# Designs tried in a protein design run: designed miniproteins, single chains, continued (4). Part 19

Each design is a single chain, and the fold is of that chain. pLDDT is the mean over its residues in the fold that is shown.

## One batch from the design tools (miniprotein)

Design m12624
Fold by ESMFold2-Fast:
Structure m12624 (fold): chain A 84 residues (1-84)
Amino acid sequence: MKQKRIEALKELLKKSKVDEETINRFIELFNSDIEKYLEAKIEFYKIKGDEMAIDFLKRFVEGLKKAPPEDQEEALKALEEIYK
């Protein structure tokens, strides 16, 4: 469950050409709170001006905060599908 979400984020970041060491260090800093990790990632995309990436990540964070676990899994699945 938690591990699947972490793995999906790692794959998402790898497809965005972020190297594995950087991904691991960033996850480690926010490891006990995946929402914090995603919010920090949104801030990085704001700096880069990537509005599409920001929109997708914001929707995922809102899903995690407000949705029951079933809907959270669907949001995670949607991110995996987009970046396959």
Scores: mean pLDDT 57

Design m12625
Fold by ESMFold2-Fast:
Structure m12625 (fold): chain A 111 residues (1-111)
Amino acid sequence: VEEALKLLKRVLKHEEFHLRLADRVPDSQLTPEARRYRALERELIDNLKKAIDALEKGDFETALSYAQKALEIAREILELSRRLRSTVMAKHEEYIIKQLEKAIKLIEEAV
């Protein structure tokens, strides 16, 4: 469980850093696709925080549910990155997805 918690916190810290950099650009200067990307990043962060909180409280069922929601959102971000033809963004999301899949497996083994 400690390893799953470390993985989720690492993903969260990275996503929060990325969003802080992005938030310096006003929404009025963003395309609809870029605004959707930012909205999905915020949803991903919210679900990661909820998964971490549940896991720290020993609520593995709730942690698993939110981690699975985070994985679904990460997959949507990956698809959007591919539509935007950003190889760098796509590779980054593929990495995030692998970390989330590993964390989910560890939580499932603890239930």
Scores: mean pLDDT 83

Design m12626
Fold by ESMFold2-Fast:
Structure m12626 (fold): chain A 95 residues (1-95)
Amino acid sequence: SERERLLEEIRELIREGLALLGREVPDDASLEELIFAFLRAVAEEALKENPDIDPEEFEEELRRVARRIVEQTEDVEKLEQIKEVLEKIIEELKK
C-alpha cells in the first residue's frame, strides 16, 4: 500500500519534470524508461558542454543508473528519498 502510493507519486513527479523540460513519454512507459528519460533530459547540457563525452557510452551509463534506481524501489525508505530528490529538482526547474 505505502510502496504503491510512493511509486504513483514518483511516476507523477517524473512526468511533471519531463513536461517542464519539454519531453514527451508514452503513458504506458515503465518506471525505468521514465527515470532514464528524466536523467537524459537533465544531463543533456553536460553533453553540449563536453564534446569529449562519447554519446553512446553516456547513454549506457544513464541506463545503468536508471536500473539501479529501479532496484531500490523495493525499499520504502529509498522510495521516500527518491521522491524528496525529485521534488527538489522540480522546484529548481520551476524557478
Scores: mean pLDDT 76

Design m12627
Fold by ESMFold2-Fast:
Structure m12627 (fold): chain A 99 residues (1-99)
Amino acid sequence: SELQKQLEEAYYEFLAELLGISVETVRELVEELRRAQAEGDEARMAELRALLDELYAKNKELYDKVVEEVNEAFKDADTSKLEVGVEILKKATEIVKKL
């Protein structure tokens, strides 16, 4: 659906801004992980997960601050809705850009 595409793009934009890398790099990492999973390449999956964990750890304080602000902004929202998920990711990206 169109909303699923919007959710995926919003997620890639958020992750790119959070990690300080390009949207294209995020897409490539996600595609490589999906390929490794499909092929049962446990070694490659472990390598990619370790890389993502390291990138996350370097940006954990920023991530935690974004999560806090998003939780406050959407405290009364139905987070099970795809539409709300898109709004959350767009707001998260906006918060990262302002920090």
Scores: mean pLDDT 83

Design m12628
Fold by ESMFold2-Fast:
Structure m12628 (fold): chain A 53 residues (1-53)
Amino acid sequence: AMSADQVKKQKQAFDVEVDMGMLHIQYSVGVISKDDFDKKMKKLQKKLDKIKK
């Protein structure tokens, strides 16, 4: 069985991956600039890396 910490990590990772997907959609429809997209993606990637380690 997974520990509570492992379950929490999986949920947090999933939430970050969903946010990354939403940013890709916003960028593809032109709602967000390339600079804003890159900045937000870097923050989410850093958060994801921290959760997965």
Scores: mean pLDDT 80

Design m12629
Fold by ESMFold2-Fast:
Structure m12629 (fold): chain A 105 residues (1-105)
Amino acid sequence: ELAALEAERAAVLDEIRRIEAENAGDKATRLMQEPAARFLELTRRIYALRGASAAQRRAARDALDADARQAKLRSFALAVTAVEIRRIGDEIDEELRRRREELER
C-alpha cells in the first residue's frame, strides 16, 4: 500500500517536471495546478501512513527498552547489595583480626 502510493507520487512528480520542461509562464503554472494538488494529497497520505508505522515501531521499541531497563535495575540492585555485604564482611574480619592482635600484646 505505502509502496503503491510512493510510486503514484513519483509518477505525478515526473508529470510536473514534464509540464515545467515543455511549458513556460502562466501556461506552465495553470497546467501544474492539478498535478501539484495531487502530489500534496499523496504526500499527506504517505506521511500519515509512515507516521502510524513510526508510532507503532516506537511503541514496540519503548516497550523493549522499558523491559531492558527494569532488568538492568534488578541486576544493579543485586550487585550493589552483594558488594555492600562483602565490604561489611571484610570490615568485620579486619576488626576481629585487630582484637586478636591486641589480646596477644
Scores: mean pLDDT 62

Design m12630
Fold by ESMFold2-Fast:
Structure m12630 (fold): chain A 93 residues (1-93)
Amino acid sequence: SQEHRDFEAGVVLAAIRKEMERRGLKEPTPEELEEIFKELEKRLKELREKLKPEISDPVELIKKAYEEYAEELGISEEEIREGRELGRALDAA
């Protein structure tokens, strides 16, 4: 679903921004960005494994993992929305 992809992209972009702020990075290198993305992917995988016994639907499992990750990082609904809008603009280009 496009809505699920937009939500996931919003969470990812907001998480990358918060990690950049935490590290004091104004302009990350491709290597620094790759490291941040790998840490994000690892945590999302851990959350999916944790939730897997409680959620049998794979779509709901992924959605819940992203929701829990956003809450863990203190990402607001507005930050997710801003990330979705950015992701859509990039897809349209």
Scores: mean pLDDT 77

Design m12631
Fold by ESMFold2-Fast:
Structure m12631 (fold): chain A 58 residues (1-58)
Amino acid sequence: SRAEEIRALLEQLTPAAKALVLKSFGAATEEEVVEKIASLSEEKQERYKASLEKLLDF
């Protein structure tokens, strides 16, 4: 599922990249980010997934 893919990507991020993602979503936890993205349209979910994949290089 998309939620599982997003969770896996967040788990792979550095602590600094995770902090940036949490701040961007106004979230306190990684699970809140997953829930926020999973509540969006499929197109927006794909877009955020691509953005998170870019952060793996950070």
Scores: mean pLDDT 80

Design m12632
Fold by ESMFold2-Fast:
Structure m12632 (fold): chain A 110 residues (1-110)
Amino acid sequence: LTERMLAALRTIAASPVPLRFVFEATTEEELEEAERLVALFRSEGVDASVRRLEERPSETEIEPDEFLEAFVAFLEGVAAAAEAGTLRGGEIVISMSAAELAALNEALEA
């Protein structure tokens, strides 16, 4: 999982298209986990930031394994669009629970 995610991030970073990932957070716990992901994305050359929200996004409960695979598949899709020359610049807004953010960070450290 980690190798696939890092490969996708490196492909995105190599793209000349100005793309930013924005992680939404409403709680301090979500902010801490989102900042860890932003640091990783930036270390791989991908522009990323955290957006603070006052209202909680609607929770879609997904099993951690399904969430991790879906997120990596999403990043691989963005990387494929970058390689195909179909990627558009702008913001990709990501809304995740603290548990989903923590699961992603844990998988990346394992």
Scores: mean pLDDT 74

Design m12633
Fold by ESMFold2-Fast:
Structure m12633 (fold): chain A 93 residues (1-93)
Amino acid sequence: MKKITVYGSAALNALKNRGYKIVEEKTEEKDGKKITHYKLDSGGAEVTVIDSDKPVAEKLAEAKARPDWEVRVVTGFNEDGTPEAGVVAVEKP
C-alpha cells in the first residue's frame, strides 16, 4: 500500500481534483494536533492529513528530510477563496 502524507487541506483538495476519492476516514489526536487518516479509492493508498498552519517551506523541509519519500508541492484554495499551498509526500516503493 502506498503511504501518502498530506499537509493541510489544500494538498488533499488537489489530490481530490486529480481523481482521488476518499473511501474511509479515521481521525486521531497526537500532541494536541488532529491527524486524519484517509484511504483512497485509486489503489488503496493510505493518506495522513496533518492540521497545521506551518509555512510550505517548513513542511517541505520536514518531508525532504526523509530520503525514501517522493515530495511534491501542490496548490489549492481555502474555503474563503485564498490560495493555499500544500505538500504531498509519498513513501517510495
Scores: mean pLDDT 61

Design m12634
Fold by ESMFold2-Fast:
Structure m12634 (fold): chain A 60 residues (1-60)
Amino acid sequence: TDKKIQDLLRQADGYQAAAETARILGKRYPEKSKFYEDTAAQMEALAQQALAEAQRLLAE
């Protein structure tokens, strides 16, 4: 389980970084701000799902 937990934590970090990048792009390109905000929200949700799965495995 340790490898799976580490992989999930790396995935969460990756999604969080992608969400932050999307928010920056949304400010840079106001005409596409909704698209980037929606993308950031989706990436943040994926990060939270990965963290929740890691917590589930830790509680096993």
Scores: mean pLDDT 85

Design m12635
Fold by ESMFold2-Fast:
Structure m12635 (fold): chain A 75 residues (1-75)
Amino acid sequence: MLRLTFKIEGIKLSDVKDAIEAAVAALGGRATFDEEKNLVIVEVPREKVREAAKAINDATGGKAKLLSVEEVEPG
């Protein structure tokens, strides 16, 4: 799986949390939120990375900035 870290700017993370969780779950992934740092950490299958990035961007109205992409072990 790949881990993507996004910084959310100009909106409150709690306002988009449900939309992001639903979108990522639909892609077979998991979303984790750091509300103090306004970060979204998304783990998705490698083949779903582009769809996950698009879903986060759509859910946040373009307010998500991709900070890092890391390969992580499944499970």
Scores: mean pLDDT 81

Design m12636
Fold by ESMFold2-Fast:
Structure m12636 (fold): chain A 92 residues (1-92)
Amino acid sequence: SRAAIEALAERAEALPELTPEDLRRLFTEYLTTVAGIKEEEVKEALENGGEGIEKLLLKILERLAKKRNAEITEEHLEKAREAAKKLAELLK
């Protein structure tokens, strides 16, 4: 996770050069490196917009819940939907 965060920070420093396409690539790289999500799954999520991103975030949340032996609540689901909407706007 550290290397992916550092890569994002370096690209954020080059902010004037970032395009929406660059942001999508950075997002894909982050999720494949940090969350272990396959590139194909990230691509499908981006193609489906907010709904696809929501499903991807829920999958990540399920993995985290299992790792911590915690239950997913409706509040967690609502927060994932809001995050997905914001990310979809940023990445379009």
Scores: mean pLDDT 66

Design m12637
Fold by ESMFold2-Fast:
Structure m12637 (fold): chain A 90 residues (1-90)
Amino acid sequence: ELDVLLAIVEELHRIAAAIQTGDVDAILAHLDRIEALIAQLPDSDFKRESLALIGRARAALEAGDLDAALRHLNELAELVGEKIRELLAE
């Protein structure tokens, strides 16, 4: 579980780099990888919310609404970070 979440964090960092260069195709490719990683997790509120945010980010990118896509990606990053903190709590 933690290994999958850390892999998602790595893909989110790659998305941040792609945003700086304006490479929408790269952002979409990294979203596909995050979706595949999340699909490996057991069914949970985290999985459902994460997949919904990925879908919204993808739809926004396809519509050319980068600001909306960035808002959804930021929400996803916060959700993933919270889940990692929960798993690392004593």
Scores: mean pLDDT 83

Design m12638
Fold by ESMFold2-Fast:
Structure m12638 (fold): chain A 98 residues (1-98)
Amino acid sequence: MKELEEGAAIVFDEATGTIKLYKKGEKILVRDDDVVIKAKPENAEEAFLKGAELAAQRRGNFVLVTDSEEEAKEMLKRLKEYSQKKLDDIVARVRAAQ
């Protein structure tokens, strides 16, 4: 477990397809198989696609780290619209390649 010292983080649980926002001072469970990417709202889709593919290969969680809670909220909004449909497509492609 790792404590979030500043900014905010969005954790995408590959197994459940859930997205959870973590704020400054909250503890995040980060494992060796988890993929951690620093991203901004403007590149949220690109960072999500790259991170989701890597996380699916490792069967770990995907974590996006932002510089602020406001950036994390905007990114979370975009990812909620994206996660169910796009992650399933990515996981299917990654599993076919393994």
Scores: mean pLDDT 66

Design m12639
Fold by ESMFold2-Fast:
Structure m12639 (fold): chain A 78 residues (1-78)
Amino acid sequence: DSARDNLTRRLTRVAQDAKDNGLSEEEVAKRLAARGFSPELARLAARTIYDLAVKQGADPEEAARKTTDLILEAERRQ
């Protein structure tokens, strides 16, 4: 799925930036919003990226893949 792959690549860049700079959850949400995510999706993604990449030190690509799965699940439930 090219849409899934595109979303994961976009989130990987944010996750890498968050991990490298020790960004807060709020700062991650602002960066996602600046990249065209809705406020609701930015909040959901920021929480997941912050917990996995910043707090737990997970690999940015892994954090991005898990975040993509949560976003797609949220979209499917609506």
Scores: mean pLDDT 83

Design m12640
Fold by ESMFold2-Fast:
Structure m12640 (fold): chain A 64 residues (1-64)
Amino acid sequence: MSREEKIKKEVLETLREALKNGESPVEAFRKASKLLRKAYEQGLLTEDQVVEIQQEVRRLIDAL
C-alpha cells in the first residue's frame, strides 16, 4: 500500500470508528479532518490528494 493509500485508509477508518462508537457526524468529521490536515502539513499528501480524501469523507457521512 502506498503512503497516500495508507493515510486515506487511516482517515476513513478513523471516521467510521468514531461513528460506530456513537460520536456525531460533526465530531467524526472533525477527527478525520485533523488527521488529514496533519498529514498535509507534514508534506505526506498533495493538495489534490487532500481534496479527493475530503470528498470521500463527505460521501461516507452522506451515506450514513
Scores: mean pLDDT 80

Design m12641
Fold by ESMFold2-Fast:
Structure m12641 (fold): chain A 72 residues (1-72)
Amino acid sequence: SEVDFVHELARLIQELRAQGASDQEILDEVTRRIREWAREHGWSDEELETFLHVARVMVENIDDFPPVPPLP
């Protein structure tokens, strides 16, 4: 689901940050995964742009997020 995908992206961002990746390195990886997901699920360009904006906000503010638990 899209909710599960967003959850896994937030977790990925936290893991990459913990490994010492830069914001740009994290954004590049997250953008790659989002574009692949959008392609697989037939997203419109508008939906893709909206989600890429959300991803940038997540990366910029990830330190303000509580630790994201793994999916059950």
Scores: mean pLDDT 80

Design m12642
Fold by ESMFold2-Fast:
Structure m12642 (fold): chain A 79 residues (1-79)
Amino acid sequence: SAQAELDAVVEAMETLGKAFREAKSDEERIEKLGELAKSPDPVLRAIAYALLTFYARSSKDPEIREKAKKLLEEVEKLE
């Protein structure tokens, strides 16, 4: 239903927003994204995975890019 889909998106965005507000660095943000990408919530999982992919491809910091790539590999293995 449209309401259930909207509620899932809102909840996922609130969870992501809180995680990003609590993070003190880009390294901590990608670590939180790695955990969220393992979430039982499929909407939150998809958004977190997409953002990790963005950091891995587009971050100006090569250390952040490599760490995001390692987190993506971990998520894909479900370890």
Scores: mean pLDDT 81

Design m12643
Fold by ESMFold2-Fast:
Structure m12643 (fold): chain A 91 residues (1-91)
Amino acid sequence: SLAEEFRKLTEEKLKEIEELIKKDKEKGYQVALELGRQYLALGRQSSRLGPLYRGIGYRLIGKGYEADPKLKELGLEYEQKGEVLLANAEL
């Protein structure tokens, strides 16, 4: 299903970001937020795919925030918000 494809894409992007954070924490954080915000923007432009794109965006931003010790709790909240959107998306 399209939701399964978006979940797979999300997991692939999260893995890329986690690897980047391990190598360069600051760069990984920046890329996570930048890419996440791009997906949130796509979600605002798309009626049917909006929840799926926002789901990706929130999970990527959440992973970035988790890399910052001061923002770890906020990161977990964003990851949860993204997961709920991906799990409950209407198509």
Scores: mean pLDDT 83

Design m12644
Fold by ESMFold2-Fast:
Structure m12644 (fold): chain A 88 residues (1-88)
Amino acid sequence: DGAEVVRTFVRDLEETAALLERRFAADPGSEALLELLDQVRAQVEGLYPLALEAAKDHPEERARLEEAYARFMEFLEELRERHRRLVP
């Protein structure tokens, strides 16, 4: 079911955002955090078209997916910028 695929993807984005926020709080100057941000971005960008395809017949779920994806990508850029401001 495409709706279930979307719900799982959105939940995974939310859980990943929480994990990244905790990692940033624990070690905000870590270079490993930047590598993790790049890896997460690449993985999510790769999976997003598959989630969109699963949602093609579910316009409300597709709209939620697009909104969640946009917010998640903005969050990744915000974390990168917070890290940039903390390193000399």
Scores: mean pLDDT 84

Design m12645
Fold by ESMFold2-Fast:
Structure m12645 (fold): chain A 71 residues (1-71)
Amino acid sequence: SDELRALQRELEELRELRRTVERELQRGVERVRRQDPSRAPQVEADAQRVLREIQATVDRVERQVRELLAA
C-alpha cells in the first residue's frame, strides 16, 4: 500500500538520521571533554536524551509498519 511504502521510507530515513546524529553528538561530547570538562556530564546527558527521543520515534514508526503488515 502507499501508506506502508511511505512509512517504510520514513523508517529508513529516521534510522539514517539517528546514525548521523549519534556520530555528531559523539564528536561534540569528545570536544567538550577536551575544552571544558566541567560541562561534559551535562552534554553527555543531553546527547543521551536526544538519542532516546529519536529512538522512541523510530520505535513508534516500526510499530505502525508492523500493524499495517498485520492488517
Scores: mean pLDDT 86

Design m12646
Fold by ESMFold2-Fast:
Structure m12646 (fold): chain A 93 residues (1-93)
Amino acid sequence: ALEYLEEARRLARKGAEEAKNEEAKKHLEEAARKVDRAIDLARKGDVDGALEQMGEAVGHLRKAAEAEPSLKKIVDEAIRKIREAAGALYAEA
């Protein structure tokens, strides 16, 4: 679970570095922060809290792709990693 979240965070940060649109960059930075919080909550055993932060991260990732469609591929990869992490957390709960 944590490895998937770490990959999602890396992808969000990479997207922020590649972003040409300031709004897209801000959403990707917020997504990375939400994933960081999800990692912290998951480490503490707060599965519900981690899933809530993961959902918020997905929201920010989608808004980034809407602001800058060229980022869609990296955003879709980050969302896939978050979904893989969610599945793993449910299996361990």
Scores: mean pLDDT 85

Design m12647
Fold by ESMFold2-Fast:
Structure m12647 (fold): chain A 97 residues (1-97)
Amino acid sequence: SMEKLREEIKRLREEAERLRDEPAKVVAERFREKYGLEGTALALGHIAIKTGDEEYAKAAIGHALEIAKKQGEKVYEEAKEEMEKAGFTEEEAKEAL
């Protein structure tokens, strides 16, 4: 839900502001459990922009790259499933993707 996501982003930003003096790794670990990968990337990026802290910038970029890799894997798996539903074999799907 987009409405729930907006409320979570607001809460996430407020919590990030309170923790910005903590090491980036500690903040990332706490936020990952509570807000997931995307929420953690947003929190780390917010602190990096606000403070200019290079370690927060590196952590935010690292999380963004992990999101990109997971999204690529998800797109691949979804495409494979759709091909199998269309009557293609697993081997045919692998050759096409």
Scores: mean pLDDT 76

Design m12648
Fold by ESMFold2-Fast:
Structure m12648 (fold): chain A 108 residues (1-108)
Amino acid sequence: MEAEELSKRIAEELAKPENREAMLAAIPGVVDDLAAAFGLSEEERERLIELARRALEGDRAAAEELARFLLEVAKLPEASAWMLRASLISDAEAAAKYLAYMKEVLAA
């Protein structure tokens, strides 16, 4: 329910190197889609990429800053910020794996 708790639990599941690498590779594409949708500047785009990358590496402070940035700049609710993390993998196989992790984490 809390975005902070969800970010922590998702980070634990994504501590697996295979999934982390796939998500890190997908970040620029997802951020480009957000920049187009919300009219973000190049500087804001670079900040999102940096924060998302650090958050996926287990930096909780970066995850909190990412959530705040999305709420304030992109005007996304907490649920949408959480869903952004779920959508960081654009490859169909990687997306399926990530959705399986999310389902298990949320069911617990």
Scores: mean pLDDT 57

Design m12649
Fold by ESMFold2-Fast:
Structure m12649 (fold): chain A 80 residues (1-80)
Amino acid sequence: SKMEKLEKLAEEFKKALENKDLEKAKEIYGEIVELTEEILTDPNVSDEEKEKALKILQEVEEEASKVLGNEEPTEITKPK
């Protein structure tokens, strides 16, 4: 199911962000966007499933904004 694949990708996206794997997160985000577009254009998908897909995309976009869009280094001079 396209919906199950979308949910799996959303989970993997969150894990990539938790692991600070920004490159993987970007790749997964691209796949989520593409799959959501397929779901929205599929006449065999119910309106309820399309709404769930949009909600998943919105949640992923919000998480991406927190880590990728809003994350600025607060202290670059602190040694590891």
Scores: mean pLDDT 75

Design m12650
Fold by ESMFold2-Fast:
Structure m12650 (fold): chain A 80 residues (1-80)
Amino acid sequence: SVAERITARAREVLRAAAEGAPLAEVEARAAEVAAEAAEAAEKEEGIKLSEEERAAAVARAQALARQAVANPEATRAALA
C-alpha cells in the first residue's frame, strides 16, 4: 500500500540519520517523503491541501530529521 511504502521510506531516512548520514541529506530525504505523503493523502482522501499545509508538513519532517541526526542513540532505539 501507499502507506506501507511511505512508512518504509521514513524508516530508511531515520536509519540513515542513526548511521551518521549528513544532516543536509537526511533533511532533503525527509522533505521528499513528506511531500509524497501529502500527495498520497490528497489522492486517497479526495482533498486538496493548501501550500501552507504542505509547507508545514515538510517543515515538521525536517525538524524531526534534525532531531534524529542530533540524537542518533534515541533514533536507533526508536527503530528497534
Scores: mean pLDDT 81

Design m12651
Fold by ESMFold2-Fast:
Structure m12651 (fold): chain A 95 residues (1-95)
Amino acid sequence: KVEELLKESKEIQKKFIELHKKGDPNLYKAAEIVLSKMEEIDKLRKEGRLDDVNAMLIEILGEETVKIINEIPDEELRNQVIISFLLKKEYEKLK
């Protein structure tokens, strides 16, 4: 399950690199929204509000996806996966 999620994250990254090369304006808007959400997540983490971080991620990504993300032992890789899935969700809303 973790390996499948990592593969999906990698495919998302590949797709967004292609969109960046094309100069897609919706990618820029999605990236701004994701940056804002990551700033909020970092603030909540600093305040020790980890349950609020999980609730926010569940609302956007779904409970099952967040559960699998939390199984990733490397924090940096976990954050990369979170950013990839948030970017995909925000981009899909702008279609």
Scores: mean pLDDT 82

Design m12652
Fold by ESMFold2-Fast:
Structure m12652 (fold): chain A 65 residues (1-65)
Amino acid sequence: PAFPQLSDKVMEAIDELEKHIPELTSEEEAVELARQIAEKYGITDPREIELLIGYALSLYRKRKA
């Protein structure tokens, strides 16, 4: 589920995810991208990392559907 308030780092990570989604060729790449972006922005909270992974998968699936 979505959280009512997200940290600035998570919001920036989401923006970067959206820019790179068209480059992805698989769900595995979407998960890997989300993890790489989380690491890049210093996101270490497992809950926030799960949110980014879920969001990346959601965007990828919507683009393919």
Scores: mean pLDDT 77

Design m12653
Fold by ESMFold2-Fast:
Structure m12653 (fold): chain A 81 residues (1-81)
Amino acid sequence: SRGREIAERLRALRDDPEKVRQFYFDELIRDLEKYNPEAAKALKELREKNPNVTLDEVMEVLSKILSDEEIAELFRKIAED
C-alpha cells in the first residue's frame, strides 16, 4: 500500500521537519508527473528557487496554471492512488 509506505517513510523522518517537508514535496511532484506534468515542472522550478517552499507557495503556483476545479480533481486522483 502506498499509504503504508508513506507512513513508514514519515515515521523515519519525524525528528527532522525539513526532511519531512522535502519528502512530501517529492511525493507531490511524483504524483503531479503522472497526472499533470506541467504542474510538476512548475513545482520543481519553485523548489530550485526556494528550498524552503511552503504549502501556500505551492498552492499559489498551482492556482496560476490550474483552475480551482482542476486542483480539486488533481488532489482527488492523488488521494485515490
Scores: mean pLDDT 72

Design m12654
Fold by ESMFold2-Fast:
Structure m12654 (fold): chain A 118 residues (1-118)
Amino acid sequence: MLTAEQTLQAAADLLTAYIRERGLVGRTLTVDEVVALVDDLISRLNEEDQQILISTEGVFGTIIALRNPDTSVRWTGADGEERTITAASSRDLLVEYLMDQAGLSRKEAEHIVDLLEG
């Protein structure tokens, strides 16, 4: 069984390879487009790799933004304001995305950002 950190890195590797394969580097993706992309990827993977992605649900937009140059993810916050994350986004904005989309605590979201940036 993978550790949480190993699972996150494996998910990041799988999703980053898929974004490159689909020619989506440098694109702006909505949360709905990210969900559709992950669903399509999951349908193509073996059961072990499917479980890796399923266990990282909600983190996919942060992985895409941080691991793919110039690729961005757009979402609507709880206040109704549209926001976009990129690799150049502030740590606070990346954390806000994870809290909004993955339901993580601030501490959990900060840990995920640290693992993906390191």
Scores: mean pLDDT 82

Design m12655
Fold by ESMFold2-Fast:
Structure m12655 (fold): chain A 66 residues (1-66)
Amino acid sequence: MPTAREVARVAAARGKGSGALTAGAAGAHDYSQIDPNATAEEAAKAAEERGGRLAAEGIRRAMSLA
């Protein structure tokens, strides 16, 4: 399973033309600072709980690009 940290890097590198990937990179990075061992799926769920639907979608899209 990709980690939140890995997904944040992938989303940042590939997301320059996508609002969802940009939001996903920020959300995954923020969650990785709280828990460096967190999975990308855990980061996506945390984003959804905060009402960040775009960030959660971006994290899930970045997982498919990793």
Scores: mean pLDDT 74

Design m12656
Fold by ESMFold2-Fast:
Structure m12656 (fold): chain A 83 residues (1-83)
Amino acid sequence: MKKKLIEEAIKELEELANDPTIPKSAQERVKKLIEEARKLLNEGKYDEAISKLTEAAGIIVKNSKNPELREKAREIGVKLVKA
C-alpha cells in the first residue's frame, strides 16, 4: 500500500536527516520537507507526499559527504518514484 511505503520512507529519511555529514542548512530543508510530507499523508495526498520525500532524498544525495548515506537516500528515492 502507498500509505505504508510513505510511512516507511518518512521514518528512514528522519534517521538520515540527523547525520552530521549533511550540512545543518540541508538538514533543516530535509526536515521541513518530511514534515510537509507527513501533513500530506494525513490528508490522503499520497502523490504529493511522495514528491516532497523524493525532494528530501535528493537533498541528502547532493549534500552528504558520506557515499553510503547518499546511496541509502538514492534507494529511498527510487522506491518512492516506483510506487
Scores: mean pLDDT 86

Design m12657
Fold by ESMFold2-Fast:
Structure m12657 (fold): chain A 99 residues (1-99)
Amino acid sequence: KPTEVSDEVAELVQEFARELARIRADVASGKLTTEDQVRAALREAMERFRERLKGLTPEQKAEAIRVVRGILDTLLEKHPDDPFVRLAREEVDRLAAEM
């Protein structure tokens, strides 16, 4: 493909980012009030992300993880005390270590 980021990686990252944004909005609105509820929602999102990563090359997997980490780092800068962002970053780092 002529683009540096494959369409598959871009679509996967965008979908995952939308799931993270939804979970964060649920935390902000008070729909998710406990750390256990946030972790459960994040684990479901991570399971879907992990399953989709199985179809990618090692290079595409590394790229997808790098882009997602960048998104979470930006969110952490904007919301340093947000427990959701901290938990999401921990889950992504765990997935990256398993690659």
Scores: mean pLDDT 77

